# Ledger of designs, part 33: designed miniproteins, single chains

Each design is a single chain, and the fold is of that chain. pLDDT is the mean over its residues in the fold that is shown.

## One batch from the design tools (miniprotein)

Design m1130
Fold by ESMFold2-Fast:
Structure m1130 (fold): chain A 94 residues (1-94)
Amino acid sequence: SEADRAIALAASKLGEISDYIAETHPEKAEEIERRLLGAFVRSVTAYDEGRMSLEEAIEKFAREVVEAIREMLPDDEDLIELTEKKAREVIEAV
């Protein structure tokens, strides 16, 4: 389905960001991964429960991921830019 493809894409892009963080910021990787996974679960749950449309859930997830990276790794400008790019790719796919 369209929802299954969008959710799979979001999970894939989240995995790419998580892998980058594990390589470049191993000391914060587990904490950041938990926060990013929490954002993913909350957004998917809101969609599944009918509280948000697929587009709204994906946009909320993308914004929360960018916000988390900006808050937790504010000095990694390359990672922030990469995260914003991946967020746009996911939003544009729905």
Scores: mean pLDDT 88

Design m1131
Fold by ESMFold2-Fast:
Structure m1131 (fold): chain A 91 residues (1-91)
Amino acid sequence: LSLTLEYDAESGTVRFTASSDLPYTLVLELYDEETGVSRILGAKKGKETLTRTVQLPPSNSGPLVGRAKALKPSGEVVAEKEETIQAVAQP
């Protein structure tokens, strides 16, 4: 399981790319540490790559955490990868 976050300050977007070699459901989430809110960005079954682009609000409240999880049909998390990004406006 891999997760890569790419911040584009010019467009104010973050591109999330998650890849799994596991035959389980891949779920991609965005977590805002200041609000404690998690948002599901997407899910895909099988050994797949999932890409999502998220537009950040003009006033971002703090660091954003991307999470990729591999889930069994039972809901058990068998693998997890987390990456943090500092979404700071370009000077």
Scores: mean pLDDT 72

Design m1132
Fold by ESMFold2-Fast:
Structure m1132 (fold): chain A 73 residues (1-73)
Amino acid sequence: MRVEVEVSDAEAAAEAVEKLEEGDVLVLVFRRDGRRVSAEVQIDEHLTPESARQAALVVQRRLADHARGRPRA
């Protein structure tokens, strides 16, 4: 499944990962365009829930660090 959402906060994406079914794969692609951050979410049947959570945390931290450099966009 492919879902494209606009998020400014990777925590919302992490919640989506936590609701995945066992064996699903969630791929998150974050793209920043000015003040907006779009997230493309793709689900396939390969990623374990634990691996998905770890990936979401890494993405969340990277996005937060990027935002810290520009508190107002």
Scores: mean pLDDT 55

Design m1133
Fold by ESMFold2-Fast:
Structure m1133 (fold): chain A 59 residues (1-59)
Amino acid sequence: DEDIERLAELLKKDPAPTREQLEAAGVAPELWALAGPALQRASDEYGSVDKIAEVLRSL
């Protein structure tokens, strides 16, 4: 899923992306609203983009 990959790459650069950064990366703000809290915790705990992508695929 290309949206998941783009979101994971964005999180690698910025752990708390703004709405403008999400729109610029082509990620729907609704996807961030739905998965954001889980992704933030995964980023803090695992510190890996690969682990973040794995969590996203489980959603």
Scores: mean pLDDT 65

Design m1134
Fold by ESMFold2-Fast:
Structure m1134 (fold): chain A 93 residues (1-93)
Amino acid sequence: SSKERAEALKETFRGLVEYQKELLEEAKEEAIKKGKEEFEKFKEVAERAIKGFEELTKEFEKIDKEAGEEARKLLEELKEHAKKLIEEAEKAL
């Protein structure tokens, strides 16, 4: 059904966002261990990830309104999480 498709799309986007959060947390720990040069790389990785998820969100919005709305919400949560991790890494250097 169309509802089952929307739910599957939401679950897929959520899984991708959760995995990206794990990757960013790992990158933060690496940045703290290796210092300023790795921290600059971490910021670049975070910015690139957010841009990728922004484009993916636009594609989800084209496919299904409800899945697109959930994707937009999860994208904003990912942006806030990335910002927090960057601030935490900077304070730990």
Scores: mean pLDDT 88

Design m1135
Fold by ESMFold2-Fast:
Structure m1135 (fold): chain A 74 residues (1-74)
Amino acid sequence: MISKEELDAAVKLIAASMLVHLAKKGRLTPEDIEEAIKLAEEAVELFRKAGNDTGLRQAEEILEEAKKLLEKMK
């Protein structure tokens, strides 16, 4: 059974992943990447609370990618 926290985390992770993908193609602003960072941070916290190690690792990976993209744009 998927918990409310896991479902919310999965939705946020998908959104953050899509934003990171678009940012790698040069289609997003720094503000969009900052939104991806926020979504990924929220997903990390929710997966941690749910005890979902796989989701936590994926969310941490997307968070790091988003942070690196933001640094390259500044």
Scores: mean pLDDT 82

Design m1136
Fold by ESMFold2-Fast:
Structure m1136 (fold): chain A 66 residues (1-66)
Amino acid sequence: HMTLKEKLEKLLEFARNGTPWSEIPEELHLPIALATHYALNDRWEELGLTKEEAEILLRWVRGLHP
């Protein structure tokens, strides 16, 4: 099974590709919520993310809103 680190790496891949929510696997839903929460609270480094990666995730998540 995938570790949290592996799930975050997959999440970043989807974020960079602009993948829509409907195509995101269920196992990544909790990692997305966790990473978004930490990024919004300037705690992205606690998940091993860089500032640039946190910005990519936040930009992508904003695009998932209808």
Scores: mean pLDDT 73

Design m1137
Fold by ESMFold2-Fast:
Structure m1137 (fold): chain A 80 residues (1-80)
Amino acid sequence: MKELSEVLKKSAKESKNPEVSKDLEEIAKIYEENEQKGASLLTASALRAIARGDEESVKELLKAMKEVNKVSEKQKEEEK
């Protein structure tokens, strides 16, 4: 949870798009409270970027999702 939030926060700082950066910061907060809600919001943000034709934002959001998934899978294996 904290580590997933940190990954999203880092992606927000590395983002060149202010809208994506702000979205990722908000999603990071929600991820700390509720992982399911955070994942849903991240997916919704990516879909909205696709609908707008914002290819750059889509790429950044997909990268953030991939990093979150990687950390989540690692934590799931450790909890086992």
Scores: mean pLDDT 75

Design m1138
Fold by ESMFold2-Fast:
Structure m1138 (fold): chain A 98 residues (1-98)
Amino acid sequence: TLRETAERARAEGLDDAALALESGAQLVDQLKKKLDEAKKNGADPKLLKQAEEAIKKAIDYGVEIARNALDPEKKQKAEKKFLEALKKARELIDEALK
């Protein structure tokens, strides 16, 4: 999970990466809760699959932030993609619930 990645990043002295991941983890937790609720209510499986993929991409970019903590260009790119993936996941879950 992103929280576990943030804990590991903090243990490795990557405090900036840990802070970004901690903030993102709250949004991911909210999205996972909405996704589970949508699944229980039989929402559009195609949109739910796309939302799951967006959440997975966000988690992967979160790990990429930690991995590139010493490469500012790659870290910044990963941070941007992480936030974009979270936004896309939220939009897809909201659409699936309609």
Scores: mean pLDDT 78

Design m1139
Fold by ESMFold2-Fast:
Structure m1139 (fold): chain A 113 residues (1-113)
Amino acid sequence: ASEEAKKLAEQGDELTRQGLKAAQEGDLDRAIALFEQAAELYEKAVELEPENKDLLRKLGGTLALLGQLYAQAGDLSRAIEALDRAAKYLEKAGDLDSAEALRKERDRLRAAA
């Protein structure tokens, strides 16, 4: 990995830790904001190293959490988008079962809308 990609991933990891704490405390809005920022940092890291499966997993995992939080907040449009993106990145990482599970959840939300 490039030094820039490593730094971006480390910043994303810190925001992910803060987001998990906010979610545990029931602060949904703060958790969403922190995971959105983490996803942006991981996206920049993936742009630098698109074949890096660890970065793809970090991005996909963060987007999957965002999809769940958006659905909990009642924002079905953003939830569907986040789950679709999460499945795409996890598929690129080789996590096919996780990608399929997220696509099924995406399709359930679309059917309910």
Scores: mean pLDDT 90

Design m1140
Fold by ESMFold2-Fast:
Structure m1140 (fold): chain A 94 residues (1-94)
Amino acid sequence: SVSEALKEIEEILRRVRELAEELADKDPHMARVLEILVREAEELLKRSSDDEIVQAMAEVKANVSTPSPSLSLEAKQLYSILKELKTALKAHEG
Protein backbone atom coordinates (compact mmCIF):
# COMPACT_ATOMS: atom_id res chain seq x y z
CA SER A 1 0.00 0.00 0.00
CA VAL A 2 1.05 3.64 -0.42
CA SER A 3 0.95 4.11 3.39
CA GLU A 4 3.45 1.26 3.85
CA ALA A 5 5.65 2.57 1.00
CA LEU A 6 5.62 6.09 2.49
CA LYS A 7 6.60 4.75 5.95
CA GLU A 8 9.53 2.83 4.42
CA ILE A 9 10.62 5.91 2.41
CA GLU A 10 10.28 8.18 5.49
CA GLU A 11 12.53 5.75 7.42
CA ILE A 12 15.16 5.84 4.63
CA LEU A 13 15.05 9.66 4.55
CA ARG A 14 15.28 9.85 8.38
CA ARG A 15 18.35 7.56 8.45
CA VAL A 16 20.01 9.53 5.63
CA ARG A 17 19.43 12.84 7.45
CA GLU A 18 21.09 11.31 10.54
CA LEU A 19 24.02 10.11 8.39
CA ALA A 20 24.42 13.58 6.84
CA GLU A 21 24.61 15.15 10.34
CA GLU A 22 27.27 12.57 11.36
CA LEU A 23 29.28 13.28 8.18
CA ALA A 24 29.03 17.10 8.37
CA ASP A 25 32.48 17.45 10.01
CA LYS A 26 34.23 14.38 8.53
CA ASP A 27 32.96 14.45 4.93
CA PRO A 28 31.12 17.76 4.32
CA HIS A 29 30.91 17.11 0.55
CA MET A 30 29.07 13.79 1.07
CA ALA A 31 26.86 15.36 3.78
CA ARG A 32 25.82 18.07 1.29
CA VAL A 33 25.13 15.51 -1.48
CA LEU A 34 22.92 13.47 0.88
CA GLU A 35 21.01 16.60 1.98
CA ILE A 36 20.36 17.52 -1.68
CA LEU A 37 19.15 13.98 -2.50
CA VAL A 38 16.78 13.99 0.52
CA ARG A 39 15.31 17.33 -0.64
CA GLU A 40 14.93 16.02 -4.21
CA ALA A 41 13.18 12.88 -2.89
CA GLU A 42 10.80 15.01 -0.75
CA GLU A 43 9.95 17.26 -3.74
CA LEU A 44 9.42 14.22 -5.98
CA LEU A 45 7.10 12.59 -3.40
CA LYS A 46 4.92 15.74 -3.47
CA ARG A 47 4.62 15.42 -7.29
CA SER A 48 4.17 11.61 -7.42
CA SER A 49 0.92 9.65 -7.48
CA ASP A 50 0.23 6.84 -4.97
CA ASP A 51 0.88 4.27 -7.74
CA GLU A 52 4.23 5.88 -8.66
CA ILE A 53 5.35 5.85 -5.01
CA VAL A 54 4.36 2.18 -4.56
CA GLN A 55 6.04 1.17 -7.86
CA ALA A 56 9.27 3.04 -7.06
CA MET A 57 9.54 1.49 -3.58
CA ALA A 58 8.76 -2.01 -4.96
CA GLU A 59 11.70 -1.65 -7.41
CA VAL A 60 13.97 -0.46 -4.54
CA LYS A 61 12.95 -3.48 -2.41
CA ALA A 62 13.52 -5.84 -5.38
CA ASN A 63 17.10 -4.48 -5.59
CA VAL A 64 17.00 -4.42 -9.41
CA SER A 65 19.94 -2.87 -11.30
CA THR A 66 17.63 -1.19 -13.86
CA PRO A 67 14.04 -0.09 -13.15
CA SER A 68 11.15 -1.35 -15.30
CA PRO A 69 10.83 0.67 -18.56
CA SER A 70 7.05 0.88 -17.92
CA LEU A 71 7.59 3.16 -14.88
CA SER A 72 6.77 6.87 -15.24
CA LEU A 73 9.59 9.41 -15.24
CA GLU A 74 8.65 10.44 -11.67
CA ALA A 75 8.70 6.80 -10.45
CA LYS A 76 12.07 6.18 -12.17
CA GLN A 77 13.56 9.34 -10.61
CA LEU A 78 12.23 8.43 -7.16
CA TYR A 79 13.62 4.88 -7.55
CA SER A 80 17.04 6.25 -8.58
CA ILE A 81 17.29 8.66 -5.63
CA LEU A 82 16.07 6.09 -3.06
CA LYS A 83 18.50 3.46 -4.38
CA GLU A 84 21.39 5.95 -4.13
CA LEU A 85 20.36 6.84 -0.55
CA LYS A 86 20.14 3.15 0.47
CA THR A 87 23.57 2.52 -1.11
CA ALA A 88 25.05 5.42 0.91
CA LEU A 89 23.50 4.06 4.14
CA LYS A 90 24.98 0.59 3.47
CA ALA A 91 28.42 2.03 2.63
CA HIS A 92 28.54 3.94 5.94
CA GLU A 93 27.35 1.08 8.21
CA GLY A 94 29.83 0.45 11.07
Scores: mean pLDDT 83

Design m1141
Fold by ESMFold2-Fast:
Structure m1141 (fold): chain A 67 residues (1-67)
Amino acid sequence: EKEKELLQKAIDYEAEAGIYEIRSVAGDIGAKNATPEEGKILQAESERDRTKAEEYRKKAQDLFKEI
């Protein structure tokens, strides 16, 4: 039942994307409330998390196309 395995994997990738998206938003909020030095670190982490969210979302979309 390959379709079921692909669906589960796609759901897992969407869940990962959601987690990274939330982390990115939290990082942006944290950066605004931090010192300038700490804010730069948090902003860089937020940008990396946003990129990860986009990567995982694309992986999920690619798997959904196989179903």
Scores: mean pLDDT 83

Design m1142
Fold by ESMFold2-Fast:
Structure m1142 (fold): chain A 83 residues (1-83)
Amino acid sequence: SRREELIERARRLMMEETGLSEGEIEAFVAMERTVADHAGLTPEDLLEEFRRTRNWIHLIVAVERADDELIERAEELLEEYLE
């Protein structure tokens, strides 16, 4: 799916940028899901945090919960950052 492809691409970019393993990235993503849930952050809020910080964890967690419209916006933002 578009969601799965976008998440895979974001994880790959994070691995390339940080040198973290897939398992390490999954651990950080799981922690961020917990933090976002406790803080009441929406997928929209997480996408805005990604725009501000360029932390791929925020993008991954946002996309996991996003509707189709927000996935398209996330794809656009990712392409903007990869120019």
Scores: mean pLDDT 84

Design m1143
Fold by ESMFold2-Fast:
Structure m1143 (fold): chain A 68 residues (1-68)
Amino acid sequence: SMSDLELLESVKKTFLSRLPSMSPGQREELLAGFKDIAQEALATTTDPKERERIKQILADFEKEVAAA
């Protein structure tokens, strides 16, 4: 079964592939949704390595959305 981290990585990859076809408003909504998912994962995750990975995935996604 896919881990929460593997799912988050997969979702990020899919969303990034769709960014060029999205309006600025759609990108903002997408980023807000991704942040909510990442924050919920952080709230339930106690392992320091997994927490750091979730934070990195979120930071990378925010950077990619800002660069698009």
Scores: mean pLDDT 80

Design m1144
Fold by ESMFold2-Fast:
Parts: structure tokens; sequence; C-alpha cells
Structure m1144 (fold): chain A 59 residues (1-59)
């Protein structure tokens, strides 16, 4: 997948994508956020801000 489409997206938009893929592929919140943020080459600060949003949604 080309995650570069996530560059310039808000943390809420990135979280929505991470939630969708976590549900579709049975990924953990951490794995989903790591794959999207890492694949899009986004800074670690995005990972830190998005992970709690995904964990809350998948709880």
Amino acid sequence: MDWSVLRGKSNEEIAKAAIEYARKYNWSPEDSVANLVGGARLPFEVFKEVLPLVEKALA
C-alpha cells in the first residue's frame, strides 16, 4: 500500500485510517499506527498523538 496519501492529513484522519485497517486485518492498535505512520514516513510525534485515538476506538 502507498501510505504517502496520509502526508498532510490530520491526526483524526490518520486515526480513522488506522482504525479501519486494524479492524480489517486484525492488527493491534500499535501495529496499525506503526505501519501507517512508518509507511507514510511521518514523524514519531504523529505516532504518539494518533495511537491513543486508535486504542480508545478499538477498546
Scores: mean pLDDT 79

Design m1145
Fold by ESMFold2-Fast:
Structure m1145 (fold): chain A 71 residues (1-71)
Amino acid sequence: GMAEGLALLEEAIALAEGEGRELLERAKQYVEQGNFEEAERLITRAYVLGLISEEAARLAGEGIRLVKEAM
């Protein structure tokens, strides 16, 4: 549900550092606003730029999916 999705986003944020962490924290704000398109765009950007690991990207993506399904 929503709580599980947000927990996965927090886990992804905990795995990230610097600019990657900042982008994931911003993506979480967009998720909380219901703006999933911008959240997914920021996660993709962070991953493509090498700012977050594949595991962090996977956790963040799964987190968004769970929140989206709960709303």
Scores: mean pLDDT 87

Design m1146
Fold by ESMFold2-Fast:
Structure m1146 (fold): chain A 100 residues (1-100)
Amino acid sequence: SMVDEIIEGIERAAEQIRATAKSVEEAKALTRLVMRTFTQELAKAFPSMREEIRAELERLIAETEARLATAKSLEEALDIVEEGFRRAIELVRRFAARAA
């Protein structure tokens, strides 16, 4: 399904960021790009919930960026990124369940 493809895309993007990010700033930039891309895909899949999806994902992006500002190492930043993507997947599943 489109939802399963979005979730798989998020999981693969998270793995790619962990493998390739060389700095906290790069991890932050890649995470923002990925989360915004999947927000658009999810909003397109569920147009009736588009504004709610955008609001919740933008909130998650802001919260993740605030946590990243406190990171003292790349490893700590990558753990924060992974938590952010885990929460994004939970949001995707909740919106999909409500749309069913």
Scores: mean pLDDT 86

Design m1147
Fold by ESMFold2-Fast:
Structure m1147 (fold): chain A 98 residues (1-98)
Amino acid sequence: SSEQQKREQELQQFGDEYAKLEQEVKEIHEKVKEAKKMIKEGKGPEAYKLIKDVQERAKELKKKLEALLDKAKAFGEGQAMLDHLERMILFAKIAEKL
């Protein structure tokens, strides 16, 4: 039915957005590790530029994850998914404040 097609489309869009935001979490995490290494190596100015990029990306990631969490709750997603989204939001909040 058209209602079934709409539900399948919404679930596909949710899954695609979830995968994209999971990938962004991984990329930000890798950049945070790189910035910490740069600081230890005395590359302060280079680390500052990378930290600023991380902060901006983390701010946008937080907004997108919070919107996705609201969608997950509306879809009736299981507790494991909600917990994972909340952990990613916490990571984004920490990265934004580096």
Scores: mean pLDDT 88

Design m1148
Fold by ESMFold2-Fast:
Structure m1148 (fold): chain A 92 residues (1-92)
Amino acid sequence: MTELTEKEKEELKKKILEEVREAMKKAGLSEEQIEKALKAVEEGASVAELEKYVTREIAVGAYAALVLLNGDEANVAPIRARQAALRAEREA
C-alpha cells in the first residue's frame, strides 16, 4: 500500500518544519520572526508573501508543511522536490 499513514505524515511534517526552523536560525531570524512566518503559512499566505520574511528556500519548506497538514498530498510532491533540489545545491 502506497498511501502515507498518519504517523508518516507527522514525521514528514516534523522534518520539513525542522529544516525550516534550522534555516531560519542560520539566517539570523529570531524565534518571534520564525513563529510569524509559520503563522502566515498556516493562514494560507502565498510563497511570495512569505519571501517578505524569509528566503525562498525557507518559504517553500514552510508551504510544503502546510499543504501536507491540510491533506493535499498531490500538491506537496512538487514543492518537496524543489526543496530537495535546493538542499542538494547546498550540499554540492
Scores: mean pLDDT 57

Design m1149
Fold by ESMFold2-Fast:
Structure m1149 (fold): chain A 103 residues (1-103)
Amino acid sequence: SEAKKKLEELFEEILRIQVENPNSEEAQEKIAELVEEAKKIIKEAIKNKEISYEDIEEIFEKYLEKLLEVREKLQPSSEEDIKAAREKIKEIAEETAKYLVKE
């Protein structure tokens, strides 16, 4: 779907900015702008039934997993903490997707 592709591209851009300039105020402002754009796309696509709950869950899980990888490079965590974080990412992605598909 076009909406799913646009969302994937937006989250990939957010991740790129986060990796290149994680402590930049300008980078944080741009990330906030892209997040707001993603929210608008999600709301419209759900309203028009262009994307499913499962599509949103997949996109958020992928994004959060990539963020964890970036954080691990900057601030390494224990293997146990990484495992727990990945389990929590799945739970957060599922809950977020459920929230976004409510009328």
Scores: mean pLDDT 73

Design m1150
Fold by ESMFold2-Fast:
Structure m1150 (fold): chain A 70 residues (1-70)
Amino acid sequence: SMEMEKLKEKALEMAKLAAMKEAIKELGEVPESVEVEEVGDDKARAVARSSRGTLEKTFDLNEILNKIEA
């Protein structure tokens, strides 16, 4: 449904923000890019890149959706 599609898009945006926050903490600088892709129907893989390195993290979309709904 249209509402589920909007929730999914919001979950992907939250995954991107979470990856950026972790990249700043782990790499010590704001990343130059943060890319998020869906892996299957239930996960998102985020890749943050900076001059200091790359941070890769996989998020459970169902867990993010539960936080949006709660």
Scores: mean pLDDT 79

Design m1151
Fold by ESMFold2-Fast:
Structure m1151 (fold): chain A 72 residues (1-72)
Amino acid sequence: SRVQEVVKALFRIIAISTELALLERSDVPRAERQARLDEMEAELRELKARLSDDPEVVAKIDALLARLAAAK
């Protein structure tokens, strides 16, 4: 259902946000870090495309995409 899709997306947003916070404080090799940041960006863009009609979810994704871009 639509509600289940939105709930799943919100859980993914929280998970990516948490992982990004941990990655920002880690000393992982640059290549591995960049690869993971690229994977996160791809997932967030896909979620945004799928849920483009939900302005609240889109706003949360856009905020996280901006934070991810700053981490690169």
Scores: mean pLDDT 85

Design m1152
Fold by ESMFold2-Fast:
Structure m1152 (fold): chain A 75 residues (1-75)
Amino acid sequence: METDENAIEAIKLIKEKLSEEELASLEALGGGPLTDVYDEANRRAIQFVQAGLGLEVDGVADEALIEALKNFKKR
């Protein structure tokens, strides 16, 4: 279920888990900076992260995405 709270938490985790260079690349691909508002740029960033994690690419911040982000390990 899409909620502003889940979207905010997902963006917070993305900012925490990615380096500044990775975050800048993601923001460029998403078309804008990541904010605490669920907008087009945040939705695109979530879609790119979902694709990278092997999840369904729907742009919806759900519990599965949040758990995957918490357990994210960069290789």
Scores: mean pLDDT 69

Design m1153
Fold by ESMFold2-Fast:
Structure m1153 (fold): chain A 98 residues (1-98)
Amino acid sequence: KAEEIKELIEELIELARKLNLPTVERIARDILELFEKFLKGEISKEEFRFELEELDGLFRIALAVALRSGDISEEERARLEALFDRVRELAEELIASL
């Protein structure tokens, strides 16, 4: 599960890069760093959940801005959101197993 989550975050980073969305790419990298800190035991489950929720908010805002400015299509937004939703789902499953 941890490896699957990392792969999904890396897919999110690559898709953001291909779509030339530097803010979304940075947020995706922040998600990866946060997840790695959690896996190393550097932050608590509660801190991880809180910071992931904050990054989710920033991610949604960045996508809404990109969509409104014509930098991304509705289909591309849906693909990015689906990847992040899967990351969150698997992260909650991982937390529940610990």
Scores: mean pLDDT 87

Design m1154
Fold by ESMFold2-Fast:
Structure m1154 (fold): chain A 67 residues (1-67)
Amino acid sequence: MKKHILKEEFDVAKMSGSEALEKAKEKAKEKYPNALKVEVRVVSTETSFEGYQASKKVLIEAIVEEE
């Protein structure tokens, strides 16, 4: 099987890690529509605040397996 690894950062100020994982999975599936299996995991999270705003970044790794 062919294996692809995608790493992507999501800005998820009011989103849970599981929501970010779901978004990463959808994006990986769209990039590799012939994927047999797509697994996603959180590699790191980073949160910063500036006054009334919050920025939360999640680095997610998507592992895509094709035939």
Scores: mean pLDDT 72

Design m1155
Fold by ESMFold2-Fast:
Structure m1155 (fold): chain A 103 residues (1-103)
Amino acid sequence: SEEALEEAIRLAEEAQPTVEELAPYMAEIAPEFSEEEKEFLKAAGEKIAARADEMTPEQLYRIAKVQLEALKKMKEAKENKDTEKVKEILLELAEELVRIAEE
């Protein structure tokens, strides 16, 4: 629906400041990821990108919503200096985003 697409855009815009805040931190902790975890994240990103033009407004809304929720949790984990929790949230997010994109 048009409403779902509009809400997806709004949620993505709401997420932007947290993405920008977390990006330098994610670069710093990148060596903390195993090679298996890095390959998993790369594969997940490629699968999501391959589906980008074919996703429904409802899928885009769900992606934006779960991404925003995960980003807020990652910010809290970063503030608590819990790098392992940030990694866990990102890996779980990647798996969920692939699941939604491949529906």
Scores: mean pLDDT 87

Design m1156
Fold by ESMFold2-Fast:
Structure m1156 (fold): chain A 77 residues (1-77)
Amino acid sequence: LEAISLNNLGLVLQNLGRLDEAEEHHLQALEIARASGSSNEATSLNNLGLVLQAKGDPRALDYFVEAGLLDIKRALE
C-alpha cells in the first residue's frame, strides 16, 4: 500500500512541522496513486492541498478542486 504509507508519513511530518518533507511525501503518494488508478488519488490531492494551505501556498486551491472533481466523478460511476 505504497500511496497510503507515503500519505501516513506525510501526516506525521506535518505534525512535526516539517512541511516541505510532508509535501514531498504527499506528491510521491499522488504519483503512485495516479499510476495505479488508485482511489487514494483524491486523498493524496486533499493532503497535498492541506500542506500547501499550511505553508500559505495558493496552489492549495488547485489541489482541492481536483480532489473534489475526482470525488464527484467517482460518485457518478
Scores: mean pLDDT 81

Design m1157
Fold by ESMFold2-Fast:
Structure m1157 (fold): chain A 68 residues (1-68)
Amino acid sequence: SEEELKREASELAEEAFRAISAGDLARAEQLIAELKRLRDQMKDPELQAQVDTQIAVLEALLAERRAR
């Protein structure tokens, strides 16, 4: 269901953020890739847009960490 996909996306985003914070950039890349795969399974364009925003924030944080 879309509700289940939304919950799973939130969990993946939280795990990705924790991985970035811990400096585990390889894990963060894997989790972001999983989040993108999950987003592609969504049918609701509003939910897709919300998840795309989360992905953009996570990718920006990951890039900032890589630049350090």
Scores: mean pLDDT 86

Design m1158
Fold by ESMFold2-Fast:
Structure m1158 (fold): chain A 90 residues (1-90)
Amino acid sequence: SPVEAAVAEQNAEFDELAKSSLKVYDDDTVRSKLLNVLQIQIQHLEDQLAKENDPERRAILQALIETLREKKAFLEDKEKFNEYINKLKG
C-alpha cells in the first residue's frame, strides 16, 4: 500500500542517518541528534497534516507521524536505544 511504502522509506532513511552518525559520533551524541531529527520531522509532518484536505494524503501523513512518535518514544529509553544501535553495528 502507499502507506506501507511511505513508512518503509522513512524507516530506511532514518536507519541510514543513524548508521552514518555512528561512524563519526559517540553513542550519546548520536542519540541526541536522532531525537532532535525525529522532533523536527514530526513537527514538519504535523504542519503538513494541518493544511492537507485530501483523505488519502492525510492517512499517509498520520501513519508517518505515528511511526516517528513511536520511534522517538523507543529511542528515549536508553536501553532500547542501546539495543537499536547494537543491531545497526552488527
Scores: mean pLDDT 89

Design m1159
Fold by ESMFold2-Fast:
Structure m1159 (fold): chain A 82 residues (1-82)
Amino acid sequence: MMDEVNELLRELVEAAKAGDEERARELLEKIVELAKQASPEERQQILLYLEITYHELKKLGLLSEEMAEFLEEAIREIREIV
C-alpha cells in the first residue's frame, strides 16, 4: 500500500513540474481510491504524505489553480471516509 502511494506521490510531483493537470487529477483519483481501501492507520499516513506534498508544491510555486483544487478535493474526500 504505502510503496504504491509513495510512487503515485512521486508521479504527482513530476506532473506538477510538467503542468500536466489531467495526469495530476488521475493520480489523485488513484490515491483517493487506495485511501478508501486502506486501514484507518494507513489512511492517516496517506493523508499526512498528501498534505506534505501539497504544502511543498505550493511553496515551490508548482501548483496551478486547478491542481491546487484537485489536491484540496482529494484531501477533503480522504478526511470524509468513514
Scores: mean pLDDT 83

Design m1160
Fold by ESMFold2-Fast:
Structure m1160 (fold): chain A 77 residues (1-77)
Amino acid sequence: ELAEPLREGLLSEDPKVRAQAALEIGRLGDPEVLEATREALREALNDEDPEVAALVRKALEQSGSPRMLALLREIEA
């Protein structure tokens, strides 16, 4: 159930919390966590707040995870 608190972080009204949750998810590189939070990460990249989207994108890129980078490519394509 590690994914639940991380998913909640992505839904936080605080953009810093959203970015930190995304960074932690990427750092863990746990396939179960990535799968469980994928939709929340995808939605955060399209958040109506452009600052949130930018912070999430940066955190995913800094994760160094090919799986997180694939998520970004899927959304941008």
Scores: mean pLDDT 71

Design m1161
Fold by ESMFold2-Fast:
Structure m1161 (fold): chain A 77 residues (1-77)
Amino acid sequence: SVEEVIALLEEMIAEAEADLAAGVPVEAAAARLQPRWDEVVRLLKTLSPEERAKTLPYLARLQALLKELAAADEARR
């Protein structure tokens, strides 16, 4: 369901935010998120276009956080 996808994305966003605050390397953060990301990709294929549209803000936030993690990791190098 779209609610299940949103719940998974909210969990992933919370963990990415915590990892960014803790200075976790992007590779380690991404590896931790991978199983839930694979589940999100699987579930997105079962959603209607209208349901997928509801997930876009969460997907955008997660993408932005991963970019911030990568930038922070590069700056520490």
Scores: mean pLDDT 85

Design m1162
Fold by ESMFold2-Fast:
Structure m1162 (fold): chain A 94 residues (1-94)
Amino acid sequence: SMEKLEKAKKLIREIGESLGVDPERLEKRLERLESLGHSPAEMVLEMMLDFYAAGKLSLEEALEKIREMFEELEVPEEETERYLKQFKEFAAAL
């Protein structure tokens, strides 16, 4: 999963750059999530939730980006749908 973790971080950095996110703040957040033992899929979810909460992505945009990244990370479709449901629940609680 180390290779998939590095791939997840790369994909998240590309999205963060496109959204004008501060690179230093992004790297600190990624380092914290990694230190807490988050999986590649969990790291994607947490970062997309951060971008959504900051108003940088709509709900639809965040869900689409999660689907795209999970396909690249080879996350199974059933697991992807569970995470997307979880994301919608977290977004609704904000």
Scores: mean pLDDT 88

Design m1163
Fold by ESMFold2-Fast:
Structure m1163 (fold): chain A 78 residues (1-78)
Amino acid sequence: SKLQEEEDKANEIFAEGVTRMQQLVDEGAPLSELEKVYKETVERIKKVISDPELQKKYIEMLDAYMESLKRERERRLA
């Protein structure tokens, strides 16, 4: 279905974005670089998903990951 195709593409974009953000944390990159990848990933998700509820779901999941990565980054800098 169209919804399943959009979910499959969104899952791929989400995984790629999270992987890149984790790599930036591992490399000790500044917060601005994480925020850039986060914003680019959100924009890619919005382009692929036509359903607003599904967009919201993926963005909320990405927000949760971003908060987790910010906490991990802060722990590594302490």
Scores: mean pLDDT 85

Design m1164
Fold by ESMFold2-Fast:
Structure m1164 (fold): chain A 75 residues (1-75)
Amino acid sequence: SLEDAVREAVEFVKRHPSLPVQELKPEDREKALSEEERKELRRLAEQAVREDPTIPATRVEVIAALAEVILARKR
C-alpha cells in the first residue's frame, strides 16, 4: 500500500539521513504510479514528517521519492 511504502521510506531515511533523492527512469515512472497516487504519496510523506519531529521537513521529497521506488520494485 502507499502507506506501507511511506512508512518503509521513513524508517530508511531515519537510518540514512544523507540519502539523496531517488529517481525512477521516465519509463518506470509512467508504470509505477498514477498522478493521483503520486499526489497521495506526497501527502502521506508530508503527514509523516509533521507527526515525527525527528525528521527534518526538508526530507519530504526524499521520503516521497523513495516510497515511489519501493512501490515500483513491487509492481
Scores: mean pLDDT 73

